# Designed miniproteins, single chains, continued (4): the designs that were tried, part 18

Each design is a single chain, and the fold is of that chain. pLDDT is the mean over its residues in the fold that is shown.

## One batch from the design tools (miniprotein)

Design m12597
Fold by ESMFold2-Fast:
Structure m12597 (fold): chain A 71 residues (1-71)
Amino acid sequence: APAVPAEVEELAREAHLAAQAGDFERALALAERAEELDPVAGLGLKAQIYRAMGRDEEAERLAAEAEALLA
C-alpha cells in the first residue's frame, strides 16, 4: 500500500477525536485539510465522519469519489 504522510495520520487522529466529542464541524475541517494533502485519505475520512453523523448517503458518495480516484 502507498505510504500515508505522518501529517495525514495526525489529522485523521484529531478528526476522530473531534467526532467522538461531537465536534463534527472541527472533524470535517480536519478531514478537508487531510484531503488537501491526500485526496483519497481525506475523502475516506470525510465519509467516516458523515457516517458517524448518521448521514449515510453523503458518506457513500464520498467513499465512491475516493474509490474513483484509485481507478
Scores: mean pLDDT 81

Design m12598
Fold by ESMFold2-Fast:
Structure m12598 (fold): chain A 67 residues (1-67)
Amino acid sequence: SLLKKYFEAIPPIQVSDTVEEYKKRVIEFLKEEGYEFLIPEIEKIYEEYKDSISLFGAEVNYLLTSL
């Protein structure tokens, strides 16, 4: 997968993070790396898991490591 080598560069979840704050950092990472086309998929994951940062983070990591 193209993004597996960037796994360590994917923003980590911090204890004080809200899902919105973590989503913002993920989107910033995607823009910086040239993967803006994935933002709609991130927004879809957010709609499903906006109340659980752990599940949101797991789904984001699955998406990014599956490319």
Scores: mean pLDDT 73

Design m12599
Fold by ESMFold2-Fast:
Formats: sequence, C-alpha cells, structure tokens
Structure m12599 (fold): chain A 117 residues (1-117)
Amino acid sequence: SAATAAAIATLEQIRALFRETGTQVADMIDNLADPATIEAVVDAAVAQIRALASNLPPDVAAEVNRMADLWAASIKQLAREAAANPELRTAMMMLVRQGTRLVEAALDAIIERLRAA
C-alpha cells in the first residue's frame, strides 16, 4: 500500500540518520571530544528521529523511540567512560559502532515485517 511504502521510506531515513550520527559520535569519542558536545549531537539526532517516527504507525513509532532512547543513553555513558579513561577510547568507539549496527539491523527487521504484512 502507499501507507506501507511511506512507512518504509521513513524507516530507511531513520536508519540513515542512526548510521550517520553513530559514525560521527564514534569518531568524536576516538578523538576524546567533550562528553557534553557528544550528548548535544546525540540529543539533536534523537529529536530528529522522534519527529520522523511521528509519521509511523503508533506501535512502530514506539519501538523506534525506545531504540533511540536506549541507543542515546548507551552512547552518553560510553562517551563519559572514554573521557574518564582515555586509554579505553578505542573500545568505547567500537561499542558505539556495534550498538549502531544492532539498531540498523533492528530497523531492517521492522522494514521486512512491514513488507511481509
């Protein structure tokens, strides 16, 4: 349906935003950027994701918003950990990259579920 196609297009846009922001904040962590600066970037991305998700079916929007909140909380913790222990920055960066890939995979699963319906 046209509604399903629109929802998939929105999810693909959300997926790209997670990937782009995840790559940016992973690089920021590796460069020991200030945690407050990383938090501002993440909060801006979550706000954009929430705005996009408002156009999705309510249950899909709720799932996306929960993933965004958990992803953001994780990145903020990893950024603070890297700032406190700079020797861990590469490990924290790798965890951000892995967490972002898991969110992308979860969005791909939602897209496939919508295509099958």
Scores: mean pLDDT 92

Design m12600
Fold by ESMFold2-Fast:
Structure m12600 (fold): chain A 99 residues (1-99)
Amino acid sequence: STADSLKTGSNLAKRLAEIAEGDPDEIDRGVMLLAMGTIATSSRSSTDKIDPDVRKEIIELSRKAADAISRGDGAEAAEYSRKLSELLSKKSEELKKKS
């Protein structure tokens, strides 16, 4: 379900924030970017089931997190990954209540 996909994305974004708070090397950053791309792609695939404004915010937060990861800014990467995790969690719960 879309709600389950959002919950999975939320859990993944939370893990990325935890990794970013550590000392990720170049390989870690590559894996983190792949994971962030997966969240963004899943959101695009679910666009018909997610409010347009919400999906735009998910994609924007994913891009900001990915940019920070690419620049090696762990603090900014953690911040945007946490915001993404919180948004995805909130929207997952809202969809469960509507179902």
Scores: mean pLDDT 78

Design m12601
Fold by ESMFold2-Fast:
Structure m12601 (fold): chain A 68 residues (1-68)
Amino acid sequence: SMQQQFQQLSAQLRARIAQAVAEGRDPTQDPEIQQLLTQILDLAAASGDPSLIQQAIDLVREVADASA
């Protein structure tokens, strides 16, 4: 389902954010994080599900917050 794909992509994103932070790298400059965010946002938009859309927005904020 789209929800299961979203959960898998979200888990991959969070793992990569944690890795970037642990390595002292800016998560917003990580090409894999950028690619995962694009996939997550596209999936949320395609779903039309307000819950998935809100979760995608929250993930964008998590990446931005981790870069500060």
Scores: mean pLDDT 87

Design m12602
Fold by ESMFold2-Fast:
Structure m12602 (fold): chain A 95 residues (1-95)
Amino acid sequence: MTFDDLLEAARAAGATEPDPAVVAELEARAQAEIDATLAANPDLSELEKRLIELLARGLILKQLLYRGQVTEADLEEAEALAAEYRALVAELEAA
């Protein structure tokens, strides 16, 4: 699933207010996965580190969507993440 597919699915499902405890749990899990990946790969470039951050946030939004808990702010963030992800992938492919 692309970030665009995730954004379209979230809009189709309708925006609902997320449970703050669920958001905090998902953010903590995403941060732990980022930290573990960075620790395992200390020589990652800044572009690769940014890609990992974008992918982790995309997973949080996907989990919120599956729970029916996405806000208008989450949809706006998903659009911004989709744009940044495309730009970053294009830069990595050009390198």
Scores: mean pLDDT 69

Design m12603
Fold by ESMFold2-Fast:
Structure m12603 (fold): chain A 88 residues (1-88)
Amino acid sequence: SSSQQQFDDLYNQTVDTVDDLMLQGTASTDPQTVSDLGDRGIQVVNDGRRRGQSLGQTVEADRMGDSLIGTINQNRNMQVQRNLQQLS
């Protein structure tokens, strides 16, 4: 359906944006910058989730949101720890 196609496009755009922000985070040694990029990633995912819900893809949007936010938080926390260790 057109709604499913719109959601698939939204999902891919959300993943691509999150991936770019995470890549920027791995290039930064500043813990504040890494944290801010993670927070921006979460905002992107939450915006994607709301748009997916508006398309009637509520279950898929919630699964996307939970999965991507979990990944962002894990990667952000790991990178912050690595950067703190490198700066010490």
Scores: mean pLDDT 82

Design m12604
Fold by ESMFold2-Fast:
Structure m12604 (fold): chain A 77 residues (1-77)
Amino acid sequence: GATPEQAAEGARVGANLVADEDGFIDGSKGYIVVAAAQLVGGNTSAGEAVGTGISRVMGPDGKVSVEDLVKGAAEAA
C-alpha cells in the first residue's frame, strides 16, 4: 500500500498537471490526478487514495483545491 506521504506527493504532482491558475481542479479531470499518483507512488494504492480524497473533499461545484486534495489523499492512504 501507499504511505500518506506517497499519496500526498502523487496528489500534488497530478494536481499540478490539471489545476487552474487559482489552484483548483475540475472533478472531471480527477482521473489524470489518479493516474499521475499511481505513477509517482509506484503502485495503485496511491491512485486509490487520491480517488477517495477527491470524493471526500469535492464541493457541490465539482471542484477541489490542490491543498484539500493533498490532505484528503494523505488521510485516505
Scores: mean pLDDT 79

Design m12605
Fold by ESMFold2-Fast:
Structure m12605 (fold): chain A 76 residues (1-76)
Amino acid sequence: MPWSREELRRLLARRVAEFEEWVEKNKPSKEEAEKKFEEFTKELVEELRARGASEEEIAGFRAALEDLGKDLIAKL
């Protein structure tokens, strides 16, 4: 079944929070943070696809994650 917009927003918020917590605990380099964020993005895309998200929903979420990742990593 397709994901609700609220479920997608909650999943995105959870993944961002997990990444920020990982950064706080590990104080990674920009390179390490980029690799970890790419891993999180891949895992999220695979989870969304496995749970029946549309390709349009996946593409939108991927774009949002790429923008957020650039902003978060730029602060390191």
Scores: mean pLDDT 75

Design m12606
Fold by ESMFold2-Fast:
Structure m12606 (fold): chain A 85 residues (1-85)
Amino acid sequence: SMEKIKELFKKLSETEPLKEVAEIFKKASEEGSDPKETLYKALSIIYETSKLAFKKYVEYLKEEFKDLPELVEILEEIEKKLEKE
């Protein structure tokens, strides 16, 4: 559900300590941006900041997204792509 995805991204925008990442989630929650593009942009910034923080955040997001299998699949695809780069 896009409504559930928007609500989740709003929560992430309010809890994310990296301002740039928080703004990405905020914009996505307001505009209904593509979830895959949103997560890729956010996770790329976190990965560039700290690989350890990235790994912990991906584990956190998998738990947050457990009721949205489409987001978990996107998350796993992005994790695999970024870890190969």
Scores: mean pLDDT 81

Design m12607
Fold by ESMFold2-Fast:
Structure m12607 (fold): chain A 68 residues (1-68)
Amino acid sequence: SPLERVARLVDEVRAILERAQATGVLSDEDAERLQRLLTEIDRLYAGMSPEQRAEADALLARALAAAA
């Protein structure tokens, strides 16, 4: 499902943010990957219902909280 794909992309976003926090540096490689992941999430959101977007937003919020 689109929501399951967003969950996987969000896990990758979290991993990149956790590395950046730990090192104090966002590498060019990770920055490019982060941009691609966010673009793909935006594409998936365009095909989602408001309810699916709310669930996806909750997943992203939890991932960002875990990386902080």
Scores: mean pLDDT 80

Design m12608
Fold by ESMFold2-Fast:
Structure m12608 (fold): chain A 111 residues (1-111)
Amino acid sequence: SRAREGAEEAEKAAEKAKEVAKEGGGPEKNAEAAEEAGRAAREAARAAIEDGGDGRSSAAAGVAASGAVTSAWLTRKRNGGEEFGKRMAEGAGNSAEAAAEAARRAAEGAA
């Protein structure tokens, strides 16, 4: 299922964003990893909705994906500083992970 494939990609992007944030890769690497996590989370949520999965889980994936995208956007805010960018990249990873889990649940059907 596309939702299951999207969930796997979102999980990988989430782990990468958290790893880059933890290693202190700098503002640009934090922003790039967070943006990848946000895009993967959005694709996972979209696939869950388009596959006609469980409505509640699909909605949860959409909310989590929105959070990942917002956190990614905030990594590029100049007034937040380097530490803020790092925390936003970690936040994008956490939200992308939540989106992946919700998309996977949507693909497995209503329980």
Scores: mean pLDDT 82

Design m12609
Fold by ESMFold2-Fast:
Structure m12609 (fold): chain A 98 residues (1-98)
Amino acid sequence: SREEAAKLADIEVPRIAGIVAKLLGDYETAAKYFKIAAEKAKDNPQERADALADLGESYLNAGKYEEAIKAFQEGLKLDPSNERAKKVLEEAQKKLEE
């Protein structure tokens, strides 16, 4: 529907902005945009899970390990089958502990 298309655009526009920031090595700006994408995806579990995984990776690359762990844990509650998110969560936990 038009409403669903508009909701997906509200999620994808900040997600694309986050990806561009990530490609430029600006992980703090990437995290800000992926957080907006996750918040806009509140009624779409798969889009929210994807945005939370991107958010977690951005926090990890910015050295924000505690925030990365929280983002990955929230994403995995929505999509427990995301093997990439599980692996990167383990890496973030290891960096925080060691």
Scores: mean pLDDT 83

Design m12610
Fold by ESMFold2-Fast:
Structure m12610 (fold): chain A 68 residues (1-68)
Amino acid sequence: MDEEEAEKAADRAGTAAAIHLAQGDEAGAVRSVERVTGDREAAERAVALLKEGRGKEAGEVIYEAVKR
């Protein structure tokens, strides 16, 4: 995947996950990230980081998983 496409995919996944978490839907947040990364463990880690307010680190986890 191109770096620009990976950045866009990671940004969209992170935004979708944050919206789901704001609605109390943690399962939806994980599913949104997993759909983009294809990696359930990366999705769970990113959502955990978002819950801790570590959005930058969550975005980095999503970006690296998408680039693989």
Scores: mean pLDDT 81

Design m12611
Fold by ESMFold2-Fast:
Structure m12611 (fold): chain A 87 residues (1-87)
Amino acid sequence: SRAEALAQARQHLDAAYAALDAGDLDTAWAHFQAAVAHLSRVDPFGTGIAEGMALIIVAVSKVAGESEKEGLRKAIDYLRAYLRELE
C-alpha cells in the first residue's frame, strides 16, 4: 500500500542517518537509494524531482567546501521533508 511504501522509505532514511552518524557513507548512500526506490512507487515523477534536488544539495555542499557527510545529511533531511508532504 501507499502507507507501507512511505513507512519503508522512512525506515531507510532513518537507517541512512544512523549509518551517516557512524561514518559509514557507503551504507548511508545505499539506504538513501532504497528510500528513493520506495518513494518512486508512491510518486514516480515527484520523487524524480526530489532526488534531483537532493543530489544538487550534495553538489552545492561540496562546492561550498563542506564534507560529503554534511551534504548527504542535508539531502536526507530534504527527502524526509518531501516524504512528510506525501503523507
Scores: mean pLDDT 88

Design m12612
Fold by ESMFold2-Fast:
Structure m12612 (fold): chain A 78 residues (1-78)
Amino acid sequence: TLAELRELARRLAAERGLDEETVARILAVLDALAAQGVAPEVIRAVIRAMAGVDPAEAQATLRAAGVEGLDIEAPAPP
């Protein structure tokens, strides 16, 4: 569910020491992808990549799902 994906984002951010600003960005991307009907497995891969967990594997999953060029890794500068 969307709530489970949001919980995953917060948990990964806590484990990685990410701030709430980064978590908010991840959640915004998650909500945008969910609104577009992107599969939950692809959204999960995006969350993991943005949190710094297996970014290469996440990118491979996105490519396999037909999603390319999505800026999911670049944190916004302050």
Scores: mean pLDDT 66

Design m12613
Fold by ESMFold2-Fast:
Structure m12613 (fold): chain A 55 residues (1-55)
Amino acid sequence: SSALEQAIAYALELLAERELSPQELADLLRQRFPHLSTSQIMEAVTLAMGERALS
């Protein structure tokens, strides 16, 4: 969904600014995107951290 894509982009921006654990990133995404489900937040965290590792 577009909201998931926005969450991934935001997660990548946060990871560029500072080191975050998966749990810290998930907490920040839940605050910014309160309407996303837990599964969508987990997907965004997994994808963003995977993308960051490849960069």
Scores: mean pLDDT 82

Design m12614
Fold by ESMFold2-Fast:
Structure m12614 (fold): chain A 93 residues (1-93)
Amino acid sequence: MSKEELVDELVERLLKAFEEHPDATYEEMREIVKKIVEEFKKKYPDLTDEELASLLLEAMARLVRILREKGYPKEKIDRFARAVADVAEELRR
């Protein structure tokens, strides 16, 4: 699978998670993102934590654009983006 296909799959999973959990707190979103990461590691065991962190940040950038185009509130988008960024940062350390 190409890196582009991996980013696309992460965007789809993250978008679904955001839309299925409209009232989730920052901590709840962070746990949801961690579960997506755990599932992704299980599906793609050859991905390093550094590669996964990079893919997450690229997926987050695309997702923020999609959510803005769909008209979601900035505060909800920022909360979700922060949760994704914080999980990606933990993977790099």
Scores: mean pLDDT 85

Design m12615
Fold by ESMFold2-Fast:
Structure m12615 (fold): chain A 101 residues (1-101)
Amino acid sequence: DWLEGGKLMYQRKLDEAIEKAKKAIEKDPKNGQAWGVLALTYARKGKIDEALEYAEKTVEKGSDLTGAMTYSNLSNLLRDQGKYDLADELSKKAVELMKKA
């Protein structure tokens, strides 16, 4: 059906985003924006544990500002997925990182 067709096209776009972000990280491992793309893309694929690992990399390899943006975006995406408790946790972490930035 059309929902399955849309899902396949969406998965291809997510895979393209992962490949591009990984190439950016290979060129510059301190590119926090590229780590953020991995975090959000893995969350969209339902791979939440991997998404959280990449989100931590946005702080470790990038900056508190890049981390705050990534956790804020993850919080919104997880809330849309019905993961309210985790979304609230990540929203609080984003606020704490923004205060340090």
Scores: mean pLDDT 84

Design m12616
Fold by ESMFold2-Fast:
Structure m12616 (fold): chain A 99 residues (1-99)
Amino acid sequence: NEEVEELLRKALELAKQQRAQEAVIQLAKAVGLITGDEESAKEAIELARKGNVVKAGEILLETGKKSGNPLAYKLGEAALLLGQGRFDKAIKLLEEALK
């Protein structure tokens, strides 16, 4: 729980700085920890590092949906919004996830 909260706080700070690629990498790590799907998390991180942030977000959203975990789903939504440059909406979701 504390490791996930730390990753979310880092993602939120990066999102507020409009650093979408770095924020999505933090969210990919969090989704991997929540779901146990380390393979999908690694794929999303690699895509984000290559600048394909939208594709990274799509993978995290699908991973979250398949997991049935509401937090993982919300983080996948935030990641996709960050990839799309929708920072205000992503920030709102991350703030909700930290409650």
Scores: mean pLDDT 90

Design m12617
Fold by ESMFold2-Fast:
Structure m12617 (fold): chain A 96 residues (1-96)
Amino acid sequence: IVKLLEELLEELERLLEAAKKGDLLTVIGLTLRIIGLLIELEEKLKEIKDEELKKLVEEFIEEAREAVKAALAGDIEAAEKALERAKEILEKIKKL
């Protein structure tokens, strides 16, 4: 699961860079890719038996969704804040 979360974080960082540049087509393409990764993550979430890990992964998914919404709206500050929170959640997961 950690590798999938790291891949999602990398794609979210690319999304933020595209949004900062006003590259709408790249933002749309990256958003579709991120949605695919989120679907894969939600399927893996069903296999998680550890309630603490499950809760942190659910929080990561929510921050990833917020980052995508903010980037699509051109709200760079909100997208950056959501991305930072997603990074903090991943660090907590790595310490479990």
Scores: mean pLDDT 84

Design m12618
Fold by ESMFold2-Fast:
Structure m12618 (fold): chain A 87 residues (1-87)
Amino acid sequence: SHMEEKLKKLIEALKKVFPHLTEEQIRKMLAYIADLVEKAERGELSEEQKKLLDRILDYLINVMKKAGIEVSREELIEIARYVKEKE
C-alpha cells in the first residue's frame, strides 16, 4: 500500500534521528498526533494543546528535512491518521 510504504520510510527516518525510540513508540506518537488533529478539527483542544500540536508538527517536518526527507504538514497528518486507523 502507498501509505504503508510512506509510513515505513517515515519510521526509518525517525529511527535515524531518534535511535532510542522503538517502532512501537514511534507508531504510538503518530497515533497521538492524529488524535490531537481530530480534536482540533472538532474544536476540543485548549489553546495550549493547539500550540503544542503546531510545535510538534513543525519540529517533525524540520527533523525530516534535515534527514533529507521532504514531507508536507498534510502528508505527515495523513500518515498519522493511517497509523491511528490501524490501532
Scores: mean pLDDT 82

Design m12619
Fold by ESMFold2-Fast:
Structure m12619 (fold): chain A 73 residues (1-73)
Amino acid sequence: DAAAARVRALRTPEHRAGIREQLRKVAESNPELGWTDEDIERAVDVALRNTPGGYAGALEIAGRDTSAVRAAA
């Protein structure tokens, strides 16, 4: 079922767009995190491959203080 969830996340452009929008909002609220447009695009792509939900993967890739991201969410 985890594999099926990953396939759905990767295949669905709507899910990708949702994650991208979420990360962009976080970057806008926390400019000191240093997330560029390229960082957001890269995080979205890799997160979708690493986790079914994508969000946890994005946080792992960022390697930044997740408390700031959580506060923005």
Scores: mean pLDDT 59

Design m12620
Fold by ESMFold2-Fast:
Structure m12620 (fold): chain A 78 residues (1-78)
Amino acid sequence: GSAINDLVDYLKKKLKEESNPDCQGCLESILSSVEDNGSSLSLQDLLNGLKTKLKEETNPGCIKCLEDVLSYVEKLLS
């Protein structure tokens, strides 16, 4: 749907502007997952996956970027 396309565009733009390699790796992982499964994934499934990933993440650069992506997905669901 258009919301998934908005998320893909957001992730691609954020990845191009990001200079932290740990955040870049995390954004690439999220982008790949969304592109591979976007047609079959709900935004709620993506939100739940991001929350799980954030709880398991220990790298501060990746945590900050995951929080930004999570906030964006929550706005798409509102």
Scores: mean pLDDT 81

Design m12621
Fold by ESMFold2-Fast:
Structure m12621 (fold): chain A 83 residues (1-83)
Amino acid sequence: MEEEIEEIADELAKQFGLTPEEKEHIRRALLGDPEAAQRAYEAIAKKLGFENLPKLTPEQALTLIRYLAEVVKKNREFEEKRK
């Protein structure tokens, strides 16, 4: 379980060009830290050029980060199955 969280955080960091510090926010969010999820969301939004995104509560940010983690997980399963 911890290994899976680390891998998902690494893939998201690579996908969005995040720093090691920003990657730690994703990792903590996946462990259930809503404040870390909010920071991760803001970092991703900034990298994508969406600096004027609506303000999210920490709980809303956690939901979105978990959703992105599920997307990454499914994409990895799809790539693995395609091989």
Scores: mean pLDDT 75

Design m12622
Fold by ESMFold2-Fast:
Structure m12622 (fold): chain A 85 residues (1-85)
Amino acid sequence: SVEEEKEKLMLEVSDRYLKLIGQGRRYSSVHPEKRDEVSRLIDELTRIVNEILLAYENKAPLSEIKKLLEEFEKKSKEIDEVIKS
């Protein structure tokens, strides 16, 4: 169902978000010169996560949630690229 797909996406977003926050904080501890950049990217990712959660709570269409998820994945990849360097 649409609701089951939304719930699955929320769990996937939550898991990836928590992993990225943990990795970003650990990376910033070792690379203090990257701390401000990582912090900014995490703040931007958190804003997107909050928009996804609000859309889910307001029972937004799956298409709207998927569009926000595309923004989330783009920002997540930006963080991955910084912490892999």
Scores: mean pLDDT 88

Design m12623
Fold by ESMFold2-Fast:
Structure m12623 (fold): chain A 81 residues (1-81)
Amino acid sequence: MSDEEIIKLIREAREGIEKGDPAATDPLIKILLEHPSPEVRKEAARALGLGVHVPEVRKALEEALKKETDPEVIAAIEEAL
């Protein structure tokens, strides 16, 4: 998946969260925990902040925070929590 495709997926998932679709968080959690690009992980963390009231989202953000080394991604996760 290209960075352009993943950014589109993040945007679509964010819109899903804003509309109250709980399934919209699943692809963002996967991106946050697995994607090689720190810029992409940062955007996923910001989008997941909209769903932080969901226990699985908060758990994923906490897990990401434990293993993340990029300072901008760490800041985005901390802001989302």
Scores: mean pLDDT 80

Design m12624
Fold by ESMFold2-Fast:
Structure m12624 (fold): chain A 74 residues (1-74)
Amino acid sequence: AREEAEKLLELALKAGEKFGMEKVIAELLEEIEEAEARLDEEQAAGELTPEEAERAREVLRLLREGLERKREEY
C-alpha cells in the first residue's frame, strides 16, 4: 500500500515536471476524491470486502497527502 502510493506519487511528480506541477496535482486530487467516493459506494453495496476497501483507501490517502505536501512547496 505505502510502496504503491510512493510509486504513484513519483510518476505524478514526473508528469508534473512535463505538463505543469500545479495542473497535474489539481487533476490528480480530483481523481482521488472521485475514487474515494466510488470505494465507499462499492463497500456499501458489498462489492468490496472491508479489507480490500481499506487497502485502497490507504493508498489513496497516502497519495493525497504526498500531493498536498508538494502543492505547499511551490
Scores: mean pLDDT 78

Design m12625
Fold by ESMFold2-Fast:
Structure m12625 (fold): chain A 58 residues (1-58)
Amino acid sequence: SADDERKLQLLKGVADGVKDVMLATYNRMKTPQEEIDKLLAKHEENNKKLLAEEKAKI
């Protein structure tokens, strides 16, 4: 439905915003790029699972 599509789009927007904050925070803390890459990959994996779970409820 249109409401479900809107919800998924909002979840994607939130995920992108969180990623930006995480990246800015890790850069400010001088985190090694290798560790940043691992943390961002985990964040993307978790968001993919969340979106799949929300999609499955439809």
Scores: mean pLDDT 77

Design m12626
Fold by ESMFold2-Fast:
Structure m12626 (fold): chain A 96 residues (1-96)
Amino acid sequence: DEARKEEAKRLLNRALTAKGMVEAEEILRRYRAGEISREEAEERIRELEREMKERYEEGMEKIEKGIEEEELEELRAEYERYAPRARAIVERQLAA
């Protein structure tokens, strides 16, 4: 139904935003630790941005065609997995 689609779109956006923040922070952490070069870090960030854009576009198309309750629960689980860590990143940056 329309309510399920609207919830799915909100969860998709929030989940991908949170996941992107967490994965970007991990790339930067590896760079700061000297585990990867600046060039590699920049390439990984560009690839992450491309992946997040593609997942968003694919997810939106799938939701418009229809979404099952199970798929909605998967989006909720994805958001809940990354949201606390993304929040911690924001809080850390604001405290610095």
Scores: mean pLDDT 85

Design m12627
Fold by ESMFold2-Fast:
Structure m12627 (fold): chain A 75 residues (1-75)
Amino acid sequence: SRAQNSLDTLKQMVQQMMSDPSVQEELTKKIDQLKKETTSDSQIPQALSQAMSTMQELAKQRGITPAPGVIIFKS
């Protein structure tokens, strides 16, 4: 599905952006959870926003700068 494909792409990007295995594992787990919860196209922006917020929060806590191409979502 479109939602699964978008979240799988984000999961791959996390593996490339984050060299810290603990951050990578936490984000992968969050994305897998969002994949299970996302059942319609209308939920895709919300799911991606949640994943990106989690990534930015963990990166900030670890002092890690995400790679270029981070998606910014506005509420």
Scores: mean pLDDT 65

Design m12628
Fold by ESMFold2-Fast:
Structure m12628 (fold): chain A 73 residues (1-73)
Amino acid sequence: MSKREEIERKLAEAVQRVVDEMRAAGETDPEVFRERLRKAIDELIKEHPEFEDEIRELGEAVLRQLEKLFAAK
C-alpha cells in the first residue's frame, strides 16, 4: 500500500474508535464528536508530520460529511 493509503486507513480507524467510545459512553452530542475527532487528527499529524496537509484535508472532509449527516435529521 502507498503511505497515503496507510494514512487514510489510520484516519478511518481513529474515526471508528471515536464512534465506539461515544457509543459506549452513551454520548450523542455532535460537538463532543467533533472535538474527539479533531484530537485524533492531531495525534495522526504528530505520527506523520510529513502528511500534515493531507491529514488535515481528509479530516475536514470527514467533519463536513458528519455535519451533513447530522443536518439530515
Scores: mean pLDDT 75

Design m12629
Fold by ESMFold2-Fast:
Structure m12629 (fold): chain A 69 residues (1-69)
Amino acid sequence: SAEEFLEQGKRAYAAGDLTSAVLSYSFAVELDPDNLEALRNLAEVLEKIGTKASLKLAEELREKIKELE
């Protein structure tokens, strides 16, 4: 479920495993595309990774979050 992937993502992020965190949060967003917690957590991890591609994806997610608020 989306909640299980959110929990898994939070554990991965706390452990510093950014790759597993992105994967788990991405599955949470896929299962529940309007889940603000999943979208915010995914954006945060992508921002922490800090590559040009990850930052662009984070910006797109932040715009989606604004549309849902």
Scores: mean pLDDT 87

Design m12630
Fold by ESMFold2-Fast:
Structure m12630 (fold): chain A 79 residues (1-79)
Amino acid sequence: MSEKEKKALETLEKIREEIRELAARETDPEVREELERVVEHLDGLIEKVKTLPAEDAEKIAKTTAKQAAELRAWLEARR
């Protein structure tokens, strides 16, 4: 694997673990179920990224990181 592809995968795996931890501590069952679905989506995306060129993998990782930041901000605003 290229260094860019490895970094993209590491980014996606970190986001997956962050969302999984958020799901584990979420007290609202509907929000928890939605976060668990996001984790499943990320698992599929990680497997897909392993088959893509490094440039596409990097783009997906950057887009996913932005979406995860927006999700975290939304959850933070709910407190």
Scores: mean pLDDT 82

Design m12631
Fold by ESMFold2-Fast:
Structure m12631 (fold): chain A 87 residues (1-87)
Amino acid sequence: SDAEIERLLAEIRELVLEASRDKPEEERATIELALDYFVQELRRETDPARIRAMVEGLVAMLRSQGFPEEVLERVERLLEELVRLKE
């Protein structure tokens, strides 16, 4: 449902922003902008292959930004649930 998708998107955003709280302001702003773009694009996307590519792209970006594996694993679980809801 749309409500469950919005909940998952909000949880992902909150988790990533909380995990970035100790990062420099410029880095946090870049992460927040990337998350806002991801959320906007994902809400509109209906192609499963493109949804998968966007999810993989977000995880790759967070990994490149030095996020801990514990955070990445939690984000991946939420994104997997979101992908299942959009199928």
Scores: mean pLDDT 83

